# Designed miniproteins, single chains, part 19

Each design is a single chain, and the fold is of that chain. pLDDT is the mean over its residues in the fold that is shown.

## One batch from the design tools (miniprotein)

Design m632
Fold by ESMFold2-Fast:
Structure m632 (fold): chain A 100 residues (1-100)
Amino acid sequence: DEARRLAEQWVAMRTTGRVLREMGDAIQEALDRLREAKDKPEEEREKLKKELDEELKELNKKLVEEIKRAEEEAERALEDEEEVERLAEELLEFRRRALE
């Protein structure tokens, strides 16, 4: 079914986009904090690096669970034919607007 294929693609793109954005924002913030600390004493820089490493590890765990929940939600949505058609139309609308 073409509509189901488009719906699956749209759900995957939306979930991937959200996760990549959240990870990108967190990495950028971490880089900015490290850059601001470059002229600080070595002990303070090492402490910041450890804190950022732990924060990024916790974010990674959160995003893995978020992906799992999104996959479960997608499976439920794809059981409904009307929802499949709606999601397929959203992808086609997104593609149409991207050509503007």
Scores: mean pLDDT 79

Design m633
Fold by ESMFold2-Fast:
Structure m633 (fold): chain A 69 residues (1-69)
Amino acid sequence: GLLERVREELRRADPDGSGLISAEDAVRALVRAGLPEATARRLVESVLHPGGLVRVEDLLARVEEYLRR
C-alpha cells in the first residue's frame, strides 16, 4: 500500500538511520512513494524543525493521518 511505500522511500532517504532528513529529501521520498508534490510539501512543512530538518517518525504519523481522512 501507499504507507508501506512511504516507509520504504523514507528509509532510503535516511541511509544513516539517524531518523532525521532534510525537508527536500523528505518531499522527494513522498513523491517517489506516490504522493503529489503539493501534498508532500504541505505534509513536510507541518513537521519541519529549525534548520530544515524533518523527523522521519513525525512525518510517517502525518502521512498516516492524511491517508485516514
Scores: mean pLDDT 84

Design m634
Fold by ESMFold2-Fast:
Structure m634 (fold): chain A 79 residues (1-79)
Amino acid sequence: GPELLKMSREEKVAYLEEKIDEILKRIPDPSQRLPFFYSLGLEARLLGLTKEEIDEILAKHPEVSDEEKQAFIDGYEFK
């Protein structure tokens, strides 16, 4: 919402990192996670994060599969 747009760049990054952890914790089935990672990528785009910042976020999460990372990137690119 409007409050997210008022966050600092560092707070936006932390917000997305927390959301990744939440998805992994609450959705144990990897096949069910792809739509959530896509939606999170769209949110990263709307928050105005750079490609470099999202690459750094994904690099911190080795527990996220390549397919889940691709879904995030597809969401960020609005594909």
Scores: mean pLDDT 82

Design m635
Fold by ESMFold2-Fast:
Structure m635 (fold): chain A 57 residues (1-57)
Amino acid sequence: SLEERLRELKEEVKRLAAEMGFTVFFLDNPSLSLEQEVAILESVIEYLRAHLEKKRG
C-alpha cells in the first residue's frame, strides 16, 4: 500500500540522514497527499544516495 511505502521511505530517509550525521523529523501535512509525499521522499532518497555514493567513491 502507499501507506506502507511511505513508512519504508521515511525509515530510509532517516537511515541515510543518520549516516550523513544529521536527524530528520517528519510532520503531518494535511495538504499533501500520500502519493505526493511518496514522490517527494523518493526524490530525497535519490539525492541522499547520490551524495553518499559520491562520498564513498
Scores: mean pLDDT 75

Design m636
Fold by ESMFold2-Fast:
Structure m636 (fold): chain A 90 residues (1-90)
Amino acid sequence: MEELKKKIEELDKEIARLEPAAAAGDREAQRRLARLYVERGRLYIDLGEFDKAIEYYEQAARWAREAGDEALRKAALGGVALARGLEYQS
């Protein structure tokens, strides 16, 4: 639990660092940001916070689309589907 929170804090710092460049249209920053949101979504699944996991995977899919990375977009959408399935079981 505590280790997961520390990993989330580290991801939040990296996300904050990349957001200005991604918003300005830097495709590499957008791709990196999408990967960080996928990682954040996974951590929130581990925490049992499925609604937040869905939100982060959706942000990952949006940034992957902006970057033109269809493989990463599909991976993020797979994360949304997984989190939704787990939410209904909870």
Scores: mean pLDDT 84

Design m637
Fold by ESMFold2-Fast:
Structure m637 (fold): chain A 68 residues (1-68)
Amino acid sequence: MTDLDINREVAADIAAGVTPEQLLERARELLKEGKNEDLARVYLLTASAMGHPEARALFEEWAARERA
C-alpha cells in the first residue's frame, strides 16, 4: 500500500462519517493482526489530529517501538 492509497482510504472513511474512535479501533485491529502498519499509522495520526488523546498515545507508543 502506497502513501497515496493510504490517504485515499482514510479520506474515504472520513467522508463516510467515520469518527476518531472508529479510526482508533481500526488502527488497533490492524496492529493486532500485523497487517498494513502504514495504514494503521495514518489512522492513529488522523484520529490524534481530530483530538483523540488515546489515539495520540497509541501513535507515540507505536512510533517508539518502530524506532527500537
Scores: mean pLDDT 72

Design m638
Fold by ESMFold2-Fast:
Structure m638 (fold): chain A 59 residues (1-59)
Amino acid sequence: GLSELLKEYSKGLVEKYVRSKHPDADKIEVEPLSETVYEVTITKGDEVTKEIIDLSKLI
């Protein structure tokens, strides 16, 4: 439904942003914490890093 489309759109924005910051990441996972705040798990080889991304700060 519409809610699912909005979720995919927001996740896509966060993934594009994070990939632009971490172009050598092997895997990027996006998990919503709220409507604007997302927890991102970045995997690079055996290293796993978690970041908090706020969509309201994307320009």
Scores: mean pLDDT 76

Design m639
Fold by ESMFold2-Fast:
Structure m639 (fold): chain A 69 residues (1-69)
Amino acid sequence: STPEERRQLILETLKREREKAPSESARLYAQLQLELLEGKITLEEFQERVAEVMNVPVEEVRKRLEEFL
């Protein structure tokens, strides 16, 4: 698969997760991931906002991001 195909699949998955989110925190997390991939926020802003939404240390957000990328 091309990088473009992989990015499109990720975007579609995140849009679905946002739409089907079982909680507000899950919806906000999916929204932040979409904003990061669309270039609307920086990686640092993403990490800080996700840490706030999930009430976890920024280091946990970094670990999750590494698994996703």
Scores: mean pLDDT 77

Design m640
Fold by ESMFold2-Fast:
Structure m640 (fold): chain A 77 residues (1-77)
Amino acid sequence: SMEEIYELLKEVEKLFQQLGDQAKKDNTPESYQKLQEALEEIQKTSKKVVELIKKGDYDKAIELVKELKKWLEEKLA
């Protein structure tokens, strides 16, 4: 379960890098705003994931990271 969280976080990192690359290519206020929203959502979710891991609630931590991944994928579409 910790390994699954780590793998999901690596996928989130790659999606965020893709959003950053897209923002750099587009160079528009809207593209940078999407990047800022993604950063804020990642930060909020990361805090919750850490608290769940501290409680041993790995299943909820996994679900939160999966939700974050879906949300980031939607931002890239």
Scores: mean pLDDT 86

Design m641
Fold by ESMFold2-Fast:
Structure m641 (fold): chain A 91 residues (1-91)
Amino acid sequence: MIDEEVKTALILIMLTITKKTLERKPSAEEVADAVRMIDRATDLAVELTSPENLREVIDALREVKETFEKAGATEVAKRAQEGIDRVEKAL
């Protein structure tokens, strides 16, 4: 199984890449890709056992949510919030 520190780093990288796709109004394809990335990152994150690692992921998901809310991508922001809620339950 992948080490928890490596898993956390991968999740944070996924979420960072997702934020960086949004310097303009996202296309439908970019929205779909962002949703898929958030879902995958969340599925990995709920397996984490360290409260510190869980909090880092929650913070990263909040940044993704805020970034896409500012761009008007409501579906991505909603998925990021759903991810936050799922990770908080694992805390």
Scores: mean pLDDT 79

Design m642
Fold by ESMFold2-Fast:
Structure m642 (fold): chain A 85 residues (1-85)
Amino acid sequence: VTLTVTIRAPDQATQDAVLAQIKAFDKETGAVKSIAVTGNTITVTLEAETPEKGIEMANQLVAGAVAIGATVVGVESSELGPILE
């Protein structure tokens, strides 16, 4: 199951902090398939064995990004559709 988390950072320092957290998460889980940065937007693609694990991992990234001061634009899956409204 593939999930895409889209995060917007208001400044470069927040963007760097979010990227560092995503890299730390990938080091622990191995679940990050790709990271793309376009301007102030970070797009993270996660791979999970089940939808439940994918949603749990996406929620961890969302909580971490929000704690740093970033805005989560959305969480979506090609298999499940939109996960966050």
Scores: mean pLDDT 79

Design m643
Fold by ESMFold2-Fast:
Structure m643 (fold): chain A 88 residues (1-88)
Amino acid sequence: MLEEEVEERLKRETVSEEEKEEMRELNKKIVESLKKAAEEEELKKALEEIEKKEEEIINTLSPTRLTALALRLIGVMIDELLEKRKKE
């Protein structure tokens, strides 16, 4: 049930439903830009666009990044549990 707890935390504490929709939309735009960058000249434009929006992109949680964040949160939860055990 740890996976369900991480998923609930992502929904309630880390990510709202509105934010999820925005992230999916932004992720689609990023993927489309990368598809256009299949050619050398398009790659330069896509990289420039990514660089300009670097802060926004870093804060965008794509499905893959959501999984990475979930794994990170699992690590934090384990650390919290270990901390409680040490205090007891």
Scores: mean pLDDT 54

Design m644
Fold by ESMFold2-Fast:
Structure m644 (fold): chain A 65 residues (1-65)
Amino acid sequence: GAAAVIARARALAEAGDHEAAGALLQAGAEALRAVAAQTSGAERAEYEAWAEELRREARALGAPV
């Protein structure tokens, strides 16, 4: 789920690999958006919410340490 992707991305960022962390979060968000486009109603809204969570985390990791 989104939480597992965020945890992995944070681990990459802590190791100094901010590029890989950001790429992982963006790829995850795009994959969830693609699934949302194939769904409707509450299921679509849930996938869109998870994609936005990954996008927020990617923005938060935009600064180098």
Scores: mean pLDDT 77

Design m645
Fold by ESMFold2-Fast:
Structure m645 (fold): chain A 74 residues (1-74)
Amino acid sequence: SAEKVARMEALLEEYAKRAREAEEAGDIEALQKLTDETLAEIRAIADPADPLARLYMALVRHEAAELVARLKAA
């Protein structure tokens, strides 16, 4: 539904902002916690057959993996 899409998009925007804050702070633990919480919230909103939710979760996981790799290399 449009309402569920809007809620998931708001979660992605909040994730992007807070992930940047965690990256700037060098806080891998905060970034991992944020990622886990965001994925859990998407799962709570999503219908089982929602391909858009799968895309959003993949985007969150991809961003988290990139940022964690960068922070560990620093």
Scores: mean pLDDT 85

Design m646
Fold by ESMFold2-Fast:
Structure m646 (fold): chain A 81 residues (1-81)
Amino acid sequence: MEIKVPLPSGKLLTLEVPMTAGEVADKVREAIKKETGVTLTDEEIDQILAELGVRRDDVVTPAQAEKIAFAIVEKAIEKLK
């Protein structure tokens, strides 16, 4: 199943689930870095995952993957201000 995530640039990132929370986070932050130059640290990613109640090795549902991806995009947008 494919999930589409809007990046800060307005481009869509496609994710193929099933994925782990860590795989979702790493795909999203790498795409953001390529598009905007903004980098998210491992600590920032771990904090976002903890706030959402997931671990990096947890296989996530499509809905959880979207929540993780959107939280990371929002964090990147905050860093662009």
Scores: mean pLDDT 83

Design m647
Fold by ESMFold2-Fast:
Structure m647 (fold): chain A 98 residues (1-98)
Amino acid sequence: AVTISNLTATNTSATSVEVTFDYTIPAGKTVIVEVKAYDLETGELVAEDSKEVPAGTTSVTITLTGLQPGKTYRIVVTVRDAETGEVLDKASTTVTVS
């Protein structure tokens, strides 16, 4: 089974987080990786980004900006088939910005 592994969200500045994970993409598939940051206190979606990733990729990095220092965010990663929109895998973690 193909699974998101080693999902890490690292606070890189007072307003940014770098999200990295390992994922084996099946041959011949292009996927869309969506990363969303939700404020844990309010549940509000505060930042998001997406990237189209080709077959053969083993590691993905997306940087989210516009975050606020002193807050904790839930980071949600969703991997979708680019052709069908089917969710292939989903993982989440938390990060505190300081």
Scores: mean pLDDT 80

Design m648
Fold by ESMFold2-Fast:
Structure m648 (fold): chain A 56 residues (1-56)
Amino acid sequence: HMEFELRASGDPEERARALVEYAKKHPEFKDQVRAVVAGLPDPEVRERALAEIDAI
């Protein structure tokens, strides 16, 4: 399981983290950032990032 997690978490985790950071710094763009995150292909990364954005 660790090998699959490491391969899956690289690019999508990095992108989700950047989007969440942007939403935290610019809450006025929260809805726009949320829409971008909702389009992410990885459901685990998407759900986590959406939860973080919804907490802003």
Scores: mean pLDDT 72

Design m649
Fold by ESMFold2-Fast:
Structure m649 (fold): chain A 61 residues (1-61)
Amino acid sequence: PFVTVLLPGGRTTELEVREGETLAAALAPLLAALGLRLKPEYRDAVVTPAPIDLWAVSEPA
């Protein structure tokens, strides 16, 4: 399945994810590319069909 990711600066992208995949695993390449890390409270969160606001779930690395 795909999930919509809201990027900093008002852009969006679609990410292909597996059911039960964690946000940490799914977002890892995108976070690394942007110099961000996942906030601790989202460490064990799993991907849902809801859009992911990358700025809301991440912080500077």
Scores: mean pLDDT 79

Design m650
Fold by ESMFold2-Fast:
Structure m650 (fold): chain A 80 residues (1-80)
Amino acid sequence: SKAKELNAKGKELYKKGDYESSLKEYSKSYEEALKNGDYRLAAQSVINMGDAQTQLNPDQARAITLKSVGEAIRLIGDDV
């Protein structure tokens, strides 16, 4: 799956400390997952986007976390 490959690439970039490039790849993974109806992978990508965004802007961590977690819950609807 292209979405899964993009998510894996984002994770590799995150481990290298390239949070900006990581966020771009996670965003692409999110869009591809949504296009394919893969809401579980879309939720995972949104959480990973939040992690990368928090590294880029730590003073916005709470707002970023609330937004990413809220979107993930909306996408899968069965975890609380």
Scores: mean pLDDT 86

Design m651
Fold by ESMFold2-Fast:
Parts: sequence; C-alpha cells; structure tokens
Structure m651 (fold): chain A 78 residues (1-78)
Amino acid sequence: MEAAKEEAIEALRRLAERNIRRARELGLEGAVEGIRRRMEEAIAEINATTDPRKMVQLVVAAAIEMIGLVIDEELKKR
C-alpha cells in the first residue's frame, strides 16, 4: 500500500517538475502556479485513498489537467 502511494506521489512530483521547467522554457510562467497547485491537490487525493488503481488514475488525471493549464496559458497570450 505505502509503496504504491510513494511511487504515485514521486511520479507526480517528477511530472510537475518537468512541466514547470517546460512552461518556463516556453515563456508560460503563468502556468507554473497552476501546475504546483494541481500537484498538491493530487497528492492530497492520493493520500486520501487506499486503492492503488485509483492512485494511478489520479496521477493520469493530474497529468492531463497540467497539460490543460499550459494550453490555457498559451491561449491567454493570444
């Protein structure tokens, strides 16, 4: 149980770090805080569940949402 939770949280943190770095490289600094907030929300959701399958689903949902935040920031520039 705990190992699966730790792996999910670690994957989520690495994903957030990569997305933040890319957002900054693309000049989409406004997406950074949204990515951090979504990561923190997903970590809280993972910590609230005992289902390893749900933990994976939460990581995937967070990944999709983080991409959406980057797209939204790009569109705001236009």
Scores: mean pLDDT 81

Design m652
Fold by ESMFold2-Fast:
Structure m652 (fold): chain A 78 residues (1-78)
Amino acid sequence: MKKELEEALTKQLTELSKTKSKEELIEYAARVAVFLVRDKGLSKEEALEIVLKALEKAGIKVSRKELEEAYEKVEKEL
C-alpha cells in the first residue's frame, strides 16, 4: 500500500542522509519515483507525492519543483 511504501522510503532516506548530500538524496528519491511509475504502475503524481512526503519525514526540505526537475533528469537517463 502507498503508506507502507512511504514509510519504507522514509527509513531508507533517513539512513542515507547520514552519508549522502541533499542533492544525492533528491536524485535517489526521483529514481524511486520513476521506478514506482514504470514497475508498480503508479501515476507520476502519486509517485511524486509518496517520495515528497518520505523526504519531508526524513527531515530533507525539498520543493515539489526540485523533485519534479530531478524526476525529469532521471527519466531521460533511463
Scores: mean pLDDT 82

Design m653
Fold by ESMFold2-Fast:
Structure m653 (fold): chain A 95 residues (1-95)
Amino acid sequence: MDEQLRLDMDAGVAFVASAVLNLVSKRLEEKAKKSTDPEKKKLLEQASALYKQASKLYEQAGRLYLAGDVEGADKLLEQAKKLSAQGEKLSKQAA
C-alpha cells in the first residue's frame, strides 16, 4: 500500500510534466505558424517537436511507474529531461 502510493505519486508527477510540455509544444506550434521569419519559424517548429517528444516520454514514464518498472521509468525521465532542455534552448533562440 505505502509502496503503491509512492509509485502513484511518481506517475502523477510524470503525467503533469507530460501535460505541461504538450501545452508548451502547442503554443510554440501556434507561434511558428504566425512567424514571418523563416529562421525563427524553423527554430519554433524544432522546439515544438522536441517538447512533443519529451511529453510522450513523460507519459510513458508515468505508465511504467504505475506498472512498478522504476528503472525503465527513470531512463525515460532522463531522456525526456534532455529533450525538454534542447527544446528550451531552441525556443529561447527564437524569442
Scores: mean pLDDT 88

Design m654
Fold by ESMFold2-Fast:
Structure m654 (fold): chain A 87 residues (1-87)
Amino acid sequence: IEEIEKAAENLLKLLKENLPEEVYKEFEKMIKKILEALRKGDKETALKLAEELKRKAREVMKERPEYSGAAINAMIFADEVIKYVKE
């Protein structure tokens, strides 16, 4: 979980630098909820939230292609969470 927490810190920094504040705040909220679920051992909620984060990233890529790089990084993080939960 420490590796996932570090990945989340790095992702949040990248998103803050590359996204408008409104979009960044939405991703920040989702990522923090994933970390809370993981800390509580609620893997089912973490999985659901990671799938939602992945969905949100796809929507951003579709609606705001200029932010695709940041959105792809959010998807990679979501996939790492999903892999961790399914182990």
Scores: mean pLDDT 84

Design m655
Fold by ESMFold2-Fast:
Structure m655 (fold): chain A 57 residues (1-57)
Amino acid sequence: AVQERLLQAAQLLREGLTVKATARELGLSPFHLQRLFKAEVGESPVAFVRRAGDLLV
């Protein structure tokens, strides 16, 4: 399901994977992942990673 894919994407991004590597792990293109993430999460994967990075220190 789309929800399960996005949860996996969020976990991989939080673990330090790049958007490109995360998309590859999920069988998606990077632009497909970006579109999906924006639609469901409300922000781009890059914006999500930047915000999440501030909380991992």
Scores: mean pLDDT 73

Design m656
Fold by ESMFold2-Fast:
Structure m656 (fold): chain A 88 residues (1-88)
Amino acid sequence: MPLTPEQEALIERALEEFKADPEVQEALSLLSSPDQEVRNEAYRKLTQMIGDKRREVAAEMRALGASGEEVVEAVRRLTEELLKYIES
């Protein structure tokens, strides 16, 4: 993998922060709602929060001196893990 242990730790920390976020937990609980509009709103909020976390990680990666390729790979891995978590 092109990522350093420090960069991988950054992704892992971002994932734990996302999982611990009360707003994420609320949105996840609403995905099981019988109301389709409530589920749609929860999904939109989760998508926005994923976007925010992706931008945060990209900025932190650049601050660590990561190359453009490393930033792209880190954001890709983060997105994959976040989507897997939401789909679980």
Scores: mean pLDDT 83

Design m657
Fold by ESMFold2-Fast:
Formats: C-alpha cells, sequence, structure tokens
Structure m657 (fold): chain A 76 residues (1-76)
C-alpha cells in the first residue's frame, strides 16, 4: 500500500521532469520531437500496465524512467 503510493508519486515526479526537459530539447532541436514523444508514450503506457502486473515491474519501469531523465538532462 505505502510502497505502491510511493512508486506512483515518484513516477509522477519523474514524468513531470522528463516532460519539462523534453520540451526544452524539442524547442532547441525539433528533430528530437519524435524520439521524446515516443519515450513519454512508452513509459506512461508501460507504467499503467506494470501496476496491474505487480510492484516489481513498476519499480523496474520507474528506474528506467529515472535513467532516461538523467540522459536527457546530460544532453542539455
Amino acid sequence: MEEEKKLEEEMKKALEEARKAGKELVELDPSLREEVEKAFERVEEAYKASVESGLAMAKALLAATKTKIKEIKEKL
């Protein structure tokens, strides 16, 4: 229960940061738009599916999302 809520909150924060960084990148280089949009779509859909599949899958997806956000920030 608490762990599930914590994962949901962390995922929400991670997606929020990713969207902000992605918007900055797309404004600087519009050619990145497709890659950024696909990344967001994959993470959001996969997270919704993973919550129903179990906490372990949700945790793995959250970790992958945090890694992607770090990569985006490093490109800035």
Scores: mean pLDDT 70

Design m658
Fold by ESMFold2-Fast:
Structure m658 (fold): chain A 100 residues (1-100)
Amino acid sequence: SPEETLKEFAERLREEIARLEREVLERHPEVASLTISASLKYDEKNKTIIVTITVTLRRRATGETVVLEKTVTLPFDSVEKLLEKAKEEIRRAIEEGLAR
């Protein structure tokens, strides 16, 4: 069911986000802290999932905080395909935050 797919996607996305946060902090010692959050909304009419990604990054050298928010619309699909696309968009958001 869509509800079961959304629940599994949300649970697995939280796990993937925690992994990505650890990976970025390990690779980028210039980053003092990184928090990634994602909110999900199902659009039944269009059979899409609206994912709002917020990346909050604090620079070690300056103490400056960068906040980046992106909204992505994903076609409803398997959990694996949704995760693939969501992770791609999160990585893009992280790269944009790191470039600032």
Scores: mean pLDDT 88

Design m659
Fold by ESMFold2-Fast:
Structure m659 (fold): chain A 65 residues (1-65)
Amino acid sequence: PLIVLEKRLDASHLSLDEQLQLARDTGRQLLAEARALQAQLRAAHPDEDIVVRPVVFVNDMRFTS
């Protein structure tokens, strides 16, 4: 099973450079969260091929895939 961890950020008040930095920082944090959650779920359900995928949207733009 596939689980998606999604974060949507409203950063229309930020410059483009600030939006890119926010997307990178949020993407790194969300990837770490996805890996931790995936490990926990696989430990609880060892017979399931559980994948957790992070996705970040900044002002409706996708940055992590």
Scores: mean pLDDT 78

Design m660
Fold by ESMFold2-Fast:
Structure m660 (fold): chain A 109 residues (1-109)
Amino acid sequence: MENVEKIIDRMLDALERAVREGAPKSTIAALIKGLLDVLATASNSPEVEKIANEAKQKIDELLAKGATISEIFDVAIEALRKIGEIDPSLQELVDRVIARLEEIRKLAE
């Protein structure tokens, strides 16, 4: 049985691999949206669910407009910062996820 941190670490590994291998932006965005969903589920907070859903919608709008991978990561990182502020119990996990997303984003430059 996987805990939330294990699920997130595996999703971050999949995201880094997708970026390194030049996967389609839609695949990268789907992995990022999945990370937001896992964190929203772990929080069990309606406010966190709202932030995750708004971020996922904004990512879909950016994909439709041909935005860069970096712009999609910026939306996810901003949403994660807000999630940590609303649910302090997730702050340590959120900070680790943000740090790794910033490292992965540099690979897409």
Scores: mean pLDDT 86

Design m661
Fold by ESMFold2-Fast:
Order: C-alpha cells, then structure tokens, then sequence
Structure m661 (fold): chain A 82 residues (1-82)
C-alpha cells in the first residue's frame, strides 16, 4: 500500500541519516572530551597557551556535536509526521 511504502522509505532514509549524525555526534564528542582533557593537563602543567589551544579545539568539536544532534532531531521530527 502507498502509506506502507512511504513509511518504509522515510524510515530507511531517517535511519541512515540518524546513524550518520549519531556517528558525527559520537566522534565529535570524543574529540571534544580528548582535547578538553589535554587542555586541563596543559593548564596543570602551567602551559596556558597550549591549554587555550586545546580548549578552542574542544569547543569547536562540541559545537559540531550540537549541530549534528540538532540535525538528528530534525530527521526524527520528519519521520514522526509520516
């Protein structure tokens, strides 16, 4: 039936996009956590310049994770309307 075919296609597309963005969220979050830890270690060592560098990288990866999470929410919302 038309509705079953439509839902199947939307579910497959949504799942692919969700998996893609979930991968981006996890990868970006992992990178953010790593650089945040490096920033803390650099700060404890008294290297403020290095700490700021790693903190900037952590902040950038956190922004990427938030953007990917927002895209995932948009995909889920589209699927709910099907």
Amino acid sequence: KEEEEKLRKLKEEAQFEIDYYNGLVKGSQGAADLYNKKAEEARKAGNEDLAKHYQTLSDEYNKLAEEAKKRMEEVKERYKKA
Scores: mean pLDDT 82

Design m662
Fold by ESMFold2-Fast:
Structure m662 (fold): chain A 76 residues (1-76)
Amino acid sequence: GASLEEQRRALEDATRQAVEAGSLLSQERADELRALAAATTDDDVGSTWGQLVRRGSELAGELLLRRLQELLAALQ
């Protein structure tokens, strides 16, 4: 698999793209994705973003983005 640094860069790029796109979800779907992000461990950080993309859903606003950034920081 990818190195920890490569996973961190991929998550940073994905986070940046989501912020730039201003993607939003319905409140119900946003809550589901927040729950997924909250359940993600440091070992799963790359997988969490993959799951979000695989669900074909837009990023769930500020709260999910903040959680993804917290997980990214934990990789450092």
Scores: mean pLDDT 54

Design m663
Fold by ESMFold2-Fast:
Structure m663 (fold): chain A 68 residues (1-68)
Amino acid sequence: SMERERQMQFLNELSARVQELLDRRPSLSREELIEEINQMRDELIKQYPELSDLIETVRNRLIRFLES
């Protein structure tokens, strides 16, 4: 279904963005990391507004992961 295909596209894009962020993490400050995560969230919500709740959950979990 289009809904499932859309969700798979989202997961693929999220995975790529998270991998790129993790690769750059050693060169970024904590504040820069949070800024990059917030930018990723904003861009993903714009592209996938139907998944906004999931995107917010991912954003919050990424920040908690990086603060640990």
Scores: mean pLDDT 84

Design m664
Fold by ESMFold2-Fast:
Structure m664 (fold): chain A 74 residues (1-74)
Amino acid sequence: MSAEAAAEAKKLKAQGVTKLTVENGGYGYGADLAIEGAKLGLDTTVIDSDSVGLAVVKSLVEREGATITTISTR
């Protein structure tokens, strides 16, 4: 996971963001941002056509004791 994604998620939370929607977030920076946002308690939704990537993101978040909403576009 990138330090940049963790820093961005912290900045968004500090600015009063409570909900985070990440499109094309099944892999790469979007996935990192979604995981870090969910870990910080943001109401996070990740959307992608990559069902495997979405499953990995959800598993990583749930293992940390957080929750995330995943939406597959197919």
Scores: mean pLDDT 82

Design m665
Fold by ESMFold2-Fast:
Structure m665 (fold): chain A 92 residues (1-92)
Amino acid sequence: SELSEEERKRFEELQERWRRLLAETRDAPVEEQFVAYLKFALEVAKEEGDEEAAKVLEEILERIERGEPIREALLELGLGEASQEVVDRLLA
């Protein structure tokens, strides 16, 4: 499937927002970087009308705000493999 001009512009906008987020959070603690990434994902999910993704991301953020460690919150929601991939990327 070929992307429409609107879909292409949206993708370019999201890439630019993501690059800016990575630059702004470069020197932040890993935990703060992950919270910023989750908030970015939540904003995108809401903008795209993905109600399922938005609910999952809101639940993760609420658990973290209640003082649960980020990795434990992700594991309890069945995202253990995602946590391992992130750890592997940090060790590379």
Scores: mean pLDDT 71

Design m666
Fold by ESMFold2-Fast:
Structure m666 (fold): chain A 88 residues (1-88)
Amino acid sequence: LKEEIEKLIKENEDNPELVALLKRALDLLERIEKVENVLEAIALILQAIGLKLELEKLDIDEETLKKIKEAIDKLIKLGLEKMKKIKV
């Protein structure tokens, strides 16, 4: 996923607003990988959902939008899986 997001940043260098959003996704990924408690995991998942909502407000082509949505969906799934391992 990290490599996928980094590739999306390189492919979209012409769009600084999109690059900023993708860098925020990369930061969330690093935080999710290190998360140790359920409440923090929930907060990070909600932040990832927020990024997906912000993405839909950007003026980008449908194909690029789909690829980035898929990456953010993977980020949300990773957060949920991490939360399961912490034991609620």
Scores: mean pLDDT 79

Design m667
Fold by ESMFold2-Fast:
Structure m667 (fold): chain A 105 residues (1-105)
Amino acid sequence: MSPDEQKVKKIVENIKSGIDETEEAIAKAKSEEERRLHVEMFIGTLEIMIAVLLRFEEDKELLIKILEAMKEVLQERLAKSTDPILREGLEELIKWIQEKIAELK
């Protein structure tokens, strides 16, 4: 496995873990406000991660591969998600990632 493939795999694994933790937090939340906070924290964390990648990743081809892999994971989880707040957050993030990929091509 190339170093680039390992980097993509680690990012994908981190996103999957973050979604799983967010879904568990939503399931344990006692109010809609708590569910919204957990979703906002998760989406915000991914936006910061993507902003860091866009600023510091000099390999454009690798950056596109990372963003496309992130988008695919988020799309798969959106299809399986039943929480409306999480679905909305994922849809907005996917759209933003698609726009960033288009700008890089």
Scores: mean pLDDT 85

